# Ledger of designs, part 62: designed miniproteins, single chains, continued (3)

Each design is a single chain, and the fold is of that chain. pLDDT is the mean over its residues in the fold that is shown.

## One batch from the design tools (miniprotein)

Design m10279
Fold by ESMFold2-Fast:
Structure m10279 (fold): chain A 55 residues (1-55)
Amino acid sequence: SMSELERLRKEARETVEQSLATLRRLHPDLPEERLAEVRRQLELAGESVVEERLK
């Protein structure tokens, strides 16, 4: 069975992918380098949320 931590990390990853898909749809002319930077920031934010949820 998936642990609570594994479940939260999976949900965070899915949220990052959904957010990036939405961002690309709304701003299709964003350069790939900028999208990579946004992905990094979203992944860091997701880890912070997961950490907070486990307190």
Scores: mean pLDDT 80

Design m10280
Fold by ESMFold2-Fast:
Structure m10280 (fold): chain A 76 residues (1-76)
Amino acid sequence: MEEKKKEAEELLKKGVEYFKNGDYETAISYFEKAIELDPDNINAWKGLYAAHVKLGDKETAEKYRKKYQEILKKKR
C-alpha cells in the first residue's frame, strides 16, 4: 500500500509540473496514472478537473469535479 501511494505521489508531482508548464494533455496522462495506483488521491482528480478547465472541456471538467467531491464523501 505504501509503495503504490509513493508512486502515485511521484506521478502527481510530474502531472503538476507539466500543468504549470502549460502542457495540460501530458499532465492529464500523469494524473490518470496516479489514479490507477491510488484511486482515492483527491489531488489527482482535482488535477484532471483543472487541466480539462484549461483545455475548455467544461463537460469533462464537471465530471471530474463531481468525482473528487464523491471521493471526499466516501470513507477510505
Scores: mean pLDDT 82

Design m10281
Fold by ESMFold2-Fast:
Structure m10281 (fold): chain A 58 residues (1-58)
Amino acid sequence: EVDQLLMAFALEALKSLSVEEVEALGKEAIELANRAPTPEEAVRRVREYLERALAKIK
């Protein structure tokens, strides 16, 4: 599910950001997932991070 969130984010973000910027944001999201104590918390943290990132772009 995290991979699906990252792919959906990348497709949308690439309309406004460079590949390097999208890669940096994706790396941050993966770090948040890796630090989460459960898979459900990992999905929640990644989703919230990516939604906030997209809101700042748009």
Scores: mean pLDDT 78

Design m10282
Fold by ESMFold2-Fast:
Structure m10282 (fold): chain A 77 residues (1-77)
Amino acid sequence: MSADELLAGAEELEKQGDLARAYQAYGMAYLKRGDVEKAIEYLQKAADLGDKEAAKTLGELYKKLGDEEKAKEAYEK
């Protein structure tokens, strides 16, 4: 799925009130674009709403960036 398709899906989920899945889709779209900082922002918002997939992806991103403390914190959500 392209980044544009993920963004379109995220906007539809947001209109339906499914904010956790909308933010997870935004995070994945920004990851595909290489915008890691925006990806982290949206994945954090999704994880805060209880999205376990977003929390896992956030942990993997922090591990890749070398931030072991933030990676561990994300995995605990």
Scores: mean pLDDT 78

Design m10284
Fold by ESMFold2-Fast:
Structure m10284 (fold): chain A 80 residues (1-80)
Amino acid sequence: AEELRRELEETFREALETARELLEVTDDVAKAIGLLLRAIGIYLDGLQALEEGKLEEAEEYLKRLKELLEELKKELEKAK
């Protein structure tokens, strides 16, 4: 549980930083904001699942957050 919470926090922090960099270079601000809002939603859902002791659901949210981080990184590389 503590390790899963740490991974959620670390992945979310990386998603925020990647979204910030993307917003500095992108012409598609609406898409960048949309991806950021999705990251926030997944992170909050993951934290709620952890608080409810639903470890398998929290792991699925972590997986979704990591997939979204990869999408953010892909968009950042396209914008550079």
Scores: mean pLDDT 84

Design m10286
Fold by ESMFold2-Fast:
Structure m10286 (fold): chain A 141 residues (1-141)
Amino acid sequence: MPLNRNGWSLRVDQILRYLAIGDLEKAKKLIEEDPSLLFEQNKNGQTLLHEIARMLTDLPTLRDIALELLEYAVRLRPEAALIQDDNGNTALHILAEAAPVVDPERLREFFELVRELVPEALEIKNKEGLTPLEILERNLA
């Protein structure tokens, strides 16, 4: 696949474009057609999950749709939550930073889902020595 300017395939860019216009079903369909896209890293080591988690902070109108897509992707390929970017952050670290602006009940349910499917992801330390749960505790305290 040809790469976009961020180093992702055009398929990953298309998923993000569908998410940006609120077309959750098209975004889910593209992921289901090729789940390997969830493991594709850009120039900065970031995956589609990292970008979806970032959208929770940056795009308030898309929070519910972005969180639903993140839940869908983690259920389909839990191991994608283990991938660290160049700062050592997983998508869960980025999501924990977004905690103050995300619905607390939905955030709790998502972290419980991760604990059930891929508990190792909650123990990963970024380059600052922080786990996703340590970031979450800081933001909720």
Scores: mean pLDDT 85

Design m10287
Fold by ESMFold2-Fast:
Formats: sequence, structure tokens, C-alpha cells
Structure m10287 (fold): chain A 72 residues (1-72)
Amino acid sequence: MSAAEREEAKLESVRLARELAERAYAEAGGDLEEAYRLLREALRAALPEIAERSPEVAALVERELAEMEAAL
């Protein structure tokens, strides 16, 4: 895999995570606690797909999910 192919895979994984965040915020209708709950669930569900595209981004998502849960 070239550096460009690896970068593209990372960007696609980040794009997926951003789409999930945007959907969670839209569905929550301004409730930040609900938005974070929906985002956590969506990221967990999408984690296998993210890991397939970019294990590096998946590791960051896993860490972020753990930190989000620890903050509750």
C-alpha cells in the first residue's frame, strides 16, 4: 500500500466518523447529551468498517469512545 492509498483510507474513515457525528447531532435536535449518546452508539456500530479501512483511525475511535464513557 502506498502512502497516498493509506492517506485516502484514513480520510474515508474520518469522513465516515464525521457523517455519523452530523447525523447524531441532527437527530438529537440540540440536546448535546443525546447527541453524544447517539454518536457513541453509531461509532461502536461503525468500528468494524473503520477498522477494515484504517486500523490506525479505528484505534483513535476506540480510545475516544473509552474517554467518552469515562466522562460519564
Scores: mean pLDDT 74

Design m10288
Fold by ESMFold2-Fast:
Order: structure tokens, then sequence, then C-alpha cells
Structure m10288 (fold): chain A 90 residues (1-90)
């Protein structure tokens, strides 16, 4: 949902690093209807492709799955922030 995406953006603002910033920008692009930019940024951050047919939940789930396949603290922290946003908006 839009609320889950908006909460994810706010949580990501509290994280440092390039991964969180790329994901935050991708989610902002979705809210603006810019799926080309959102997909490009999601590929860079998490190696996943998103499109206009994906729900807000599906977008967050795809990004979490992509981040969980990547190594590093930034990817883990970013995935956890997104998971918390999903749980609060379930």
Amino acid sequence: SRAAIEEAIERLKGLSGGVARLVRLALQAILEGNYELASTLSKLAAGVEIGPDDSGREVLEKIIEGLEKRSGKEARDTAEALREALERNA
C-alpha cells in the first residue's frame, strides 16, 4: 500500500549508506509514478526489477528478497527497515 511505502521511506531516512539511499529514491519514484527510474534504482540497490503492475507490498517484498541475497550490513539494515514497514502496515 501507499502507507507502507511512505513508512519505508521515513525509516530509510534514518539509515546511512548508498543502499538505503538508492532504495529510498526508488520508493519515492514509485510514489511519483516514475517506474523507469524506480526499476533502475532497484536494480542498482537490490538486483530486482519492479513495474507498474506490482502492488506497494509486492515492491517492498521484491526489494527485501533482492537485498537478502546480497552481502553486507547496509543491505541487511535496509531489508530490516523495509520488513518493519510492511509489518506495521499489514
Scores: mean pLDDT 85

Design m10289
Fold by ESMFold2-Fast:
Structure m10289 (fold): chain A 70 residues (1-70)
Amino acid sequence: MLLEMAPEEVKKLIEEAIKKAQERGYSKEDVERVINQEVFRKLIENTTVTGKPVTLEDVKEAIEEALKRL
């Protein structure tokens, strides 16, 4: 799973995003689900469709996209 295999920097980005969304009234579980869904989508697209390795920038973009969907 992405969260268990992610670098420490990715975990910190996800934690900060969850904290900000919680301050806006969203539940931690909903925010985690949306973020994980978008990050997982990026991982699959890069590894199975384009063959491109997933970068830290890809993860940051996925988190921003997830937050826009809340």
Scores: mean pLDDT 69

Design m10290
Fold by ESMFold2-Fast:
Structure m10290 (fold): chain A 80 residues (1-80)
Amino acid sequence: SMIKEEAEEILRRVEKIAKEILANPKASEEQKEEVEKALELAREEAEAVLESEDPEEQRSHLRALKHILKHIEEIKKEVE
């Protein structure tokens, strides 16, 4: 249960940062496209955590979700 809650929390953070970048006039078209792709992938990974009852699968997808968060945070720094 806690791992599913963590996945939902990370997804909310990814969605918040993505929304900020997509609304930023300093962000390039390429950066916005990269963010949109990262957001779709984050949703897929979070869904995979929520749909799985296997702890190894949950940890694998949560790890991927954490990598996506780090990536989108890096894009935010490039835009600012």
Scores: mean pLDDT 88

Design m10291
Fold by ESMFold2-Fast:
Structure m10291 (fold): chain A 70 residues (1-70)
Amino acid sequence: SLVDEILEELKPEIEELVKTNSLQEAYDAVMKKIEEIIKRNPHMTPRQKALLRFEAMKYLMEEKSKLYAA
């Protein structure tokens, strides 16, 4: 639930970064945001940290793919 809540808040930012940046730039910016969020939530389990990183990357790739489909 915590991971899902953080992801829902991040989705609009990921979408904007993907639209306005290269894949590498968007990836770097998203991962930087994820690491800052993890740092602010020190009680997150290692599993939750891994899941957040994975789901954010997955969402970024899905959003980038939509731009190539249009």
Scores: mean pLDDT 83

Design m10292
Fold by ESMFold2-Fast:
Structure m10292 (fold): chain A 68 residues (1-68)
Amino acid sequence: MKEELEKLKEELEKLREKASGSVKEYLDDAVEGLERMLKTDVPEEKLKENLEGVKEILEAMKKALEAS
């Protein structure tokens, strides 16, 4: 689980480097949220549910940036 969160954070960081304006601001907030999850001891079951939400955000942002 932590391994997957670390990969998601890494992907969001990459998108943040390519993004600007409001998209970069949203990605910064997402990265901050992941950092909090990685620093906090979160139960595995809750971590799985949160992981799915973060994956949806990542995929949406990837598609938006790839389309340009």
Scores: mean pLDDT 72

Design m10293
Fold by ESMFold2-Fast:
Structure m10293 (fold): chain A 56 residues (1-56)
Amino acid sequence: MEKKEELRKRAERAEKLVDEAIAAYDQSPNAELQKDALEDSRKYFREKAEKEIEEL
């Protein structure tokens, strides 16, 4: 069960990073590069967390 908690905490950290990136984007509405980074980060962290949890 501790392994599941570790994976969930990892997913929570990934979501937090995405949330921080989104907040930064809101403060820079014309930053196209920032939006691209947000989309890449969201997919990367989300897919990684989902894959690790599913592969339990």
Scores: mean pLDDT 68

Design m10294
Fold by ESMFold2-Fast:
Formats: structure tokens, sequence, C-alpha cells
Structure m10294 (fold): chain A 69 residues (1-69)
């Protein structure tokens, strides 16, 4: 199933792109937090960090699926 493998690779590329966007948002919020410590910014940063971890986990699972194909 080379076609299935290609589809999974494409999905990984899409998730990597989404992860890149989250990394940029996290960086921006960290810079704002350094300049002005704010509880709401900490909550927002925590939420984005959890989402990033979820994406990293999903990417890893898809890579493992490719190895098993």
Amino acid sequence: DEEEKEKLKKKIEELEKEKKELEEEIKKLKEELEKNPNRDLVIELTGLSIRKIGLEFEIELLKEKIKKL
C-alpha cells in the first residue's frame, strides 16, 4: 500500500505546517508574557502548548504507521 503511505506522508506534512503555526503563536505569546506578566496570557500559552504536544503525538503515531506499512 504505497498509496496509503503517500497519504500518511501528506497528512504529516499538513500537521507539521499546523505545528509551525502554533510554534509561531507560542513564541509571540512568550515574548508578550516576558514584557508584561499576565494570567490570561499564561492560560493562553498553556492551551497552545497542550495543542502542540497533541500535534507532536499525532505526527509520531502517523510516522509509526508508515514504518509498519
Scores: mean pLDDT 84

Design m10295
Fold by ESMFold2-Fast:
Structure m10295 (fold): chain A 60 residues (1-60)
Amino acid sequence: SDYEEGVRAYALGRYEEAVELFKKAIEKDPTNVDAYRLLAEALRRLGRTEEAEKVLASIP
C-alpha cells in the first residue's frame, strides 16, 4: 500500500518520496490518522513546517 511504502521511504530518510506516498495514502483513505502524522513529520524533516502544521490541523 502507499502507506506502507511511505513508512519505508521515511525510515530510509527519503522524505520527499515519503511525503508523496503519504499524500496518496490519505487520498485513498482519509481516515488514516497515522498517515497525516507521518506526513507532517516528513514535512518537518524537509523544513516545510507551515505545511506540516496545516496537515495536522486537517486530521479528521
Scores: mean pLDDT 87

Design m10296
Fold by ESMFold2-Fast:
Structure m10296 (fold): chain A 60 residues (1-60)
Amino acid sequence: MLDVFRALDAIRQGKYEEALKLIVELAKKDPDLARFLVRQAKKFNPELGEKIEKAIEEAK
């Protein structure tokens, strides 16, 4: 699936809204991949990573 690559690309391009949306959707299907993407987001932007992590918890 391209979803993981799209989320990583969005993070790297600074498309924060798109990255958040993609990772939250992915968390519903594969929580482990979503955690990987949250870690990548935290490396790029820690505040974004925290927001995504909270959004995943809310989406459960």
Scores: mean pLDDT 76

Design m10297
Fold by ESMFold2-Fast:
Structure m10297 (fold): chain A 69 residues (1-69)
Amino acid sequence: MMLELAKEAAKRAEEELKKAGIEAEIRASVVNGVPKIEIKPKRPLSEEEKKKMEEIAKRSYLEVLSEAA
């Protein structure tokens, strides 16, 4: 179940990052029972792009957890 939540969060993050022009590899994992997503940009990002990437990841993660609760 937790891995499925992480995968859904990764999918949403990937779609939003693509819309923002950020190409990245996204991995879903479960660490100590907590769903997590890891984002690996395919190129060096600017500070602005890094901040946007973190905001998208956080939003996608929280939305999926909210829907599961």
Scores: mean pLDDT 78

Design m10298
Fold by ESMFold2-Fast:
Structure m10298 (fold): chain A 65 residues (1-65)
Amino acid sequence: SDEDIAAAQAKVEADPDSAEAWHDLGVAYARAGKFEEAIEAFEKAVELDPSFERARRALEGLKSL
């Protein structure tokens, strides 16, 4: 929902170096059908933590759509 996106955006704004915050934003975008924005958020999460398996798997799944 738009509310979930706003909450996730606020977390990223508070801690832009948090891979988990970017992952949560990607999940919020994907649930809203905003797949391009979700991909960018997950790519940022993987950039911040390349070992973040959940973010990597989410990114791979979206790129296969």
Scores: mean pLDDT 84

Design m10299
Fold by ESMFold2-Fast:
Structure m10299 (fold): chain A 75 residues (1-75)
Amino acid sequence: MKKKIEELMKLVEKLDKKIAEWMKKYIKEKGLDDREAYAVAAAALSSAVQGSDEEFLERQVRMALRGLDQKPEAA
């Protein structure tokens, strides 16, 4: 997991340094676990590719983190 997060963060930084800085700060300040950090990094990558603003990124991150609240074995 940590290696995948690092790879995503490097891709975001190559595409958009401002989004990468926001992503790193958000993960660090919120004390996110590896699963949550991966979701944030994935949302940041999508936003960087699309040239989206920080408001769109924050909305995507909130949606991704809400998805993680679902139980792994919710049958």
Scores: mean pLDDT 72

Design m10300
Fold by ESMFold2-Fast:
Structure m10300 (fold): chain A 77 residues (1-77)
Amino acid sequence: MIPEDVERLRKEVEELKKKAEEKIKKEPSEEAREKVEEAYKRFEETLERFLRREVGPEELLKAAEETKKTLEEVLKS
């Protein structure tokens, strides 16, 4: 995985997070806010571990997909 791939994953997660945060501003939900915060934190922690070479690209991709899934679930709620 090259830096450009990492930047793409980061942007995808950030875009979904922004959409979820905007939805929460219109219809506030503490549960939704906690889900967004936890999902994003897990992604950031996995990204940091990847940058330290503690995990491989497969683990980073899995974390990104799981985080996107959680953010999309918040958007559908």
Scores: mean pLDDT 80

Design m10301
Fold by ESMFold2-Fast:
Structure m10301 (fold): chain A 80 residues (1-80)
Amino acid sequence: MKLRERIEEVKREAEEAKTMEEVILAEAAITALRMLHYVLAKAGEVSPEEAEELERLLDEAERVAREKEREFLEEAEKKR
């Protein structure tokens, strides 16, 4: 499934992020994928079971990206 593979790829990009820019790009990608998932689920292109799994993967990817964002923001604040 193409959407699942892209979500897993973006999660990995967030985990491997070395800069704030990379984190923001990962967050933007997750937002786009979440919108795509919503449209596909509404259109009936995804089973309820698949929709639930994809939503869980999106939530996990978003959690990773937001945690990385928090870490970079805390480091920036310490340099004030």
Scores: mean pLDDT 81

Design m10302
Fold by ESMFold2-Fast:
Structure m10302 (fold): chain A 64 residues (1-64)
Amino acid sequence: PSEEELDREVKEALALIQAYLTVKYTPPEEREKAVDEGAERLLKITGDEEIAEFYRKYGRDLIA
């Protein structure tokens, strides 16, 4: 795989871990907001819309 592919896989793994921790340590009534805020923060820091959307999707799947 290319260096770009490996970098993407690492970012996805970290996004999954962060989303899981966000959901686990946030009260149920605040989880949707916390996931959305986490995704927005990732977008601002990385400029990567795909990683931010991956975080949001996984976090929402954990809530559902």
Scores: mean pLDDT 80

Design m10303
Fold by ESMFold2-Fast:
Structure m10303 (fold): chain A 85 residues (1-85)
Amino acid sequence: MLRPMTPEQQAIVRRAVREIFELVDEALPQLSPEQQRELVAVAVGASLRIIGDALEAESEEEVRAAGREAIEYVREKIEELLAAE
């Protein structure tokens, strides 16, 4: 059964998701429509993964680690897309 998130876990998730979409917003004008669709899909998937990990996390540190991993994954994807011609 999915465990409800604590207020602290919710705050960490909200900050991580916000950072992901700020990265997306900054990158979108530099990408083709095809790359924009791919980046948005990746960002949505990463956000859902953070929420899923947070619901199963036993500590705030685990939620922070999940958020950091997801943010880095989105950053790496942006770098890959910008390098693609």
Scores: mean pLDDT 82

Design m10304
Fold by ESMFold2-Fast:
Structure m10304 (fold): chain A 93 residues (1-93)
Amino acid sequence: SEELKRKLLTYYFALSIALAVAADERIPGAREEAANLIYQLATDVEKEFPEAKEAADLLRQAAEAVRNGDIETARQLFLEAVKKLEEVLKKLE
């Protein structure tokens, strides 16, 4: 369970960084890179934590919103995904 907690925490921080990068339109290609990173994280989350499939699906939706420049929708979807991931972490305790 300790290793699973660390893995989930790593995804949480990676997602937070990706969204912050996506919000800075002054960096060329930042949104595309952030969207791809969130997409990869969603796949990893689903493989490592089957119970987090709902969170992974929300992350894929967030990645598409980021790619389309809808950062506000992406932020809302990301926060919902984080809530689902936190619920999974709590069950591991």
Scores: mean pLDDT 75

Design m10305
Fold by ESMFold2-Fast:
Structure m10305 (fold): chain A 55 residues (1-55)
Amino acid sequence: SPVEETYRVLRELDRAIRAGDDERARELVERLSRLQEEHGEDVLLEAQERYNAEL
């Protein structure tokens, strides 16, 4: 699902940032923007809520 894919990208982005992998982090941010454009803001918000609940 789009929510599951967005959630996975958010987790990968967190790992890239923690590892100092700026190139990968940039690619993942671009992918998040693409998912938001394709599926709308609600999908990103739902995925972020799920991600925040796991912190």
Scores: mean pLDDT 80

Design m10306
Fold by ESMFold2-Fast:
Structure m10306 (fold): chain A 94 residues (1-94)
Amino acid sequence: SALELVIKAAEQLIKLAEKLLKSDDEEARKLAKKAIEYAKKAIEYAKKGDLDKAIEYLQKAIDYLRRAARILNDLELEIELGVVELMLGVARLL
């Protein structure tokens, strides 16, 4: 289902963001922390059956983590975020 896909995408994003909490860059760590907060909200709304809010908060989480990836010039993280965005796109079509 779309809700289950949003939960899986958000959980994947949290795992990516948690790796950045060990970064030497303070701004990247702050952005990763914000990404985790919004991804957790996406999971909460998905569990409540609110697909629109789940999608909104997951997009916010992606945007924060992408900003961290750009600061770090982390191409691998940008590619991994592209996979999360693809999952979100599929959820919107279901």
Scores: mean pLDDT 89

Design m10307
Fold by ESMFold2-Fast:
Structure m10307 (fold): chain A 61 residues (1-61)
Amino acid sequence: MLSREEAIEVARRAAEQALRDGLSRGEAVIRGAQAAYEAGADDESLEEAVIEVARSLGGSP
């Protein structure tokens, strides 16, 4: 099981890549959530990762 910090890091990396690929901030948050889920984040860690990534990108999903 991923820690909350690990889930946030995985989500952030995926979101940054999505933005680099020209996707919207909302799409980047979704890509981050998918990456954290695939990496084994639980529901609580996944939720926190989405919130933290959205905050870092300056918008809501």
Scores: mean pLDDT 78

Design m10308
Fold by ESMFold2-Fast:
Structure m10308 (fold): chain A 78 residues (1-78)
Amino acid sequence: MWSDAEVLEALARIQELAKKAAEAIEAGDYEKAIELLEEVRELLEEMIARTQADPARQAALQKALEEADKLIEEIKAK
């Protein structure tokens, strides 16, 4: 199970990667955007696996993962 510090670090990393992915989308660099979103997806999956004791957090993380997956699919369809 992750410590609170590890959870906060992972959230900060996800926010950084999401910002870079948005910048890549604006630049038309869809390959880079997909790469960054795949990293976000991996971090979200790890957080879900390591925070199972919090059902509300689990639901929020699962929704974020679903949204990331949908965005990746939409970009791949371009």
Scores: mean pLDDT 77

Design m10309
Fold by ESMFold2-Fast:
Structure m10309 (fold): chain A 102 residues (1-102)
Amino acid sequence: MIDQQIDQLRQRASQGDYIAYYQLGGIYNLQGKYDDAIYWYQQAIQLDPDYAGAYLGLGRAYYQQGKYDTAISYYQRAIQLDPDGQDAASSRWMIDLARRQM
């Protein structure tokens, strides 16, 4: 269940697992709790500033809030960190989508 998953991820996050912070961000983003998602993605970046997935996650959360310029900045950072990865491909697509909303 999602509630048990959140509790387990919070326990892992308290032990310094940046992937757990990232996964918490993803769950809150899916629930439409974008401020909570942003908080957890920022915690992930604080522990691992080179984790491209967390920047993509931040971009998605800001996109959902209608903050397209901010979203594009985070998508660009995800591309810079891993230009040939899946997160970069997703970020390029999201930049195109965000620019269409502006």
Scores: mean pLDDT 84

Design m10310
Fold by ESMFold2-Fast:
Structure m10310 (fold): chain A 74 residues (1-74)
Amino acid sequence: MPSLEEQITEKISELVNMVQKLLDKNPDDPKVLEMERWAREQITRASKLYQEGKYEEALKVVEEALKKVKEVEK
């Protein structure tokens, strides 16, 4: 099983890729643009928690962000 650190890094990459895919399909959709801004803020928050050694909290932030982005993707 990957470490918490690896899981966080992998999920951040997944989140970035999903956001980029949505932007590619709907670059002028206000909801997609708002979601991109929000997701970027969550990535920044998770990165700060990761740097503080709060890996479990960082993972939760990224997982919640992924859940919301997946809801927009549907």
Scores: mean pLDDT 81

Design m10311
Fold by ESMFold2-Fast:
Structure m10311 (fold): chain A 55 residues (1-55)
Amino acid sequence: STDERIQKAEKLVEELKKQGYSKMEIYKIVDEKYGSSGIYVRNELSAITGVPQSE
């Protein structure tokens, strides 16, 4: 479900932050795994990372 996908995406963002990935790298990695075509995860990623989802 979308909610479970968001939770998994948030967990991955936290792990990548701990590993020192940049905001853009985190956005790209998580978007490629969970974001596909502008779902809720993309909006959450933009909010969490501060990176525009269209860039």
Scores: mean pLDDT 65

Design m10312
Fold by ESMFold2-Fast:
Structure m10312 (fold): chain A 57 residues (1-57)
Amino acid sequence: SAALEEKAKELGISTEVARGMAKAVLEHGELGLRLAVKDTGLSEEEVREIAEIYKAE
């Protein structure tokens, strides 16, 4: 979605990375969240926001 693309650009990551992170969080919960934070350097809040945007689609 446009919202996910805009958020990915704002955070300096690709849309594909954002989709992968959102999917990991939604499928694997806290484990997916921890891995996304470590891989990207984004905050837990930023990763959760990406997942919520993806979920709302």
Scores: mean pLDDT 82

Design m10313
Fold by ESMFold2-Fast:
Structure m10313 (fold): chain A 60 residues (1-60)
Amino acid sequence: NIEKIKKLYKSRKELLEKMAQRRIAAATDPEEQAAIRASYEKGLKLIDKSYELNIEKAKK
């Protein structure tokens, strides 16, 4: 069901963004902030790829 996949995608991105923002705000070390940003970007790419693959599989 494409609608469920879209809802999950939106929910996962929103949660990841909120968590990343909170962690960055709490971090005082530049190294920690850089690691959080890198983790966030990696997480977004994985969520995007997962969404694309799930949509493709749902069509097959």
Scores: mean pLDDT 82

Design m10314
Fold by ESMFold2-Fast:
Structure m10314 (fold): chain A 69 residues (1-69)
Amino acid sequence: AAEARRAATMDALQAASDRFVKAVKEKNWEEIERLAREDPLAGVAAIYLAVKKVVDNQEEARKLAEEWR
């Protein structure tokens, strides 16, 4: 019973992850924020914020590189 309930939760999380990945690829920030607001995606929201900070840092590094060329 616990295993079956866990599997159902995992299936729902996979479906939500697919929507999240699609929204990221489409740069649909509204959908990303909506998905981040939903449980069980709280952990995915934390991962998204970490990835966004890395991407933002790469763009900042790129700007510095262009200034120093």
Scores: mean pLDDT 62

Design m10315
Fold by ESMFold2-Fast:
Structure m10315 (fold): chain A 84 residues (1-84)
Amino acid sequence: SARADYEALLAAQANSEARLAVQKLILEAADEFNVPAPRAAAAVLLASMGDFEAAIELLREALRERGAPEEEIERVVKRLEEAA
């Protein structure tokens, strides 16, 4: 039905908005903590594919490798989880 098709389109749009929001937050965190471009790019790629769990874990590891405090890592991860 047209309504079911419309509801599917709205779900697809919401999913696309979540992916874009997560990608943007990954790039902002990568810039803030000077994460190497290949690591940031890998996390963004995973988020663009909808693999938010893998994207968040990759960024978490990258932030730890850069010496980010655990409280700052938890702040970033919470924002990513809320956007996903």
Scores: mean pLDDT 84

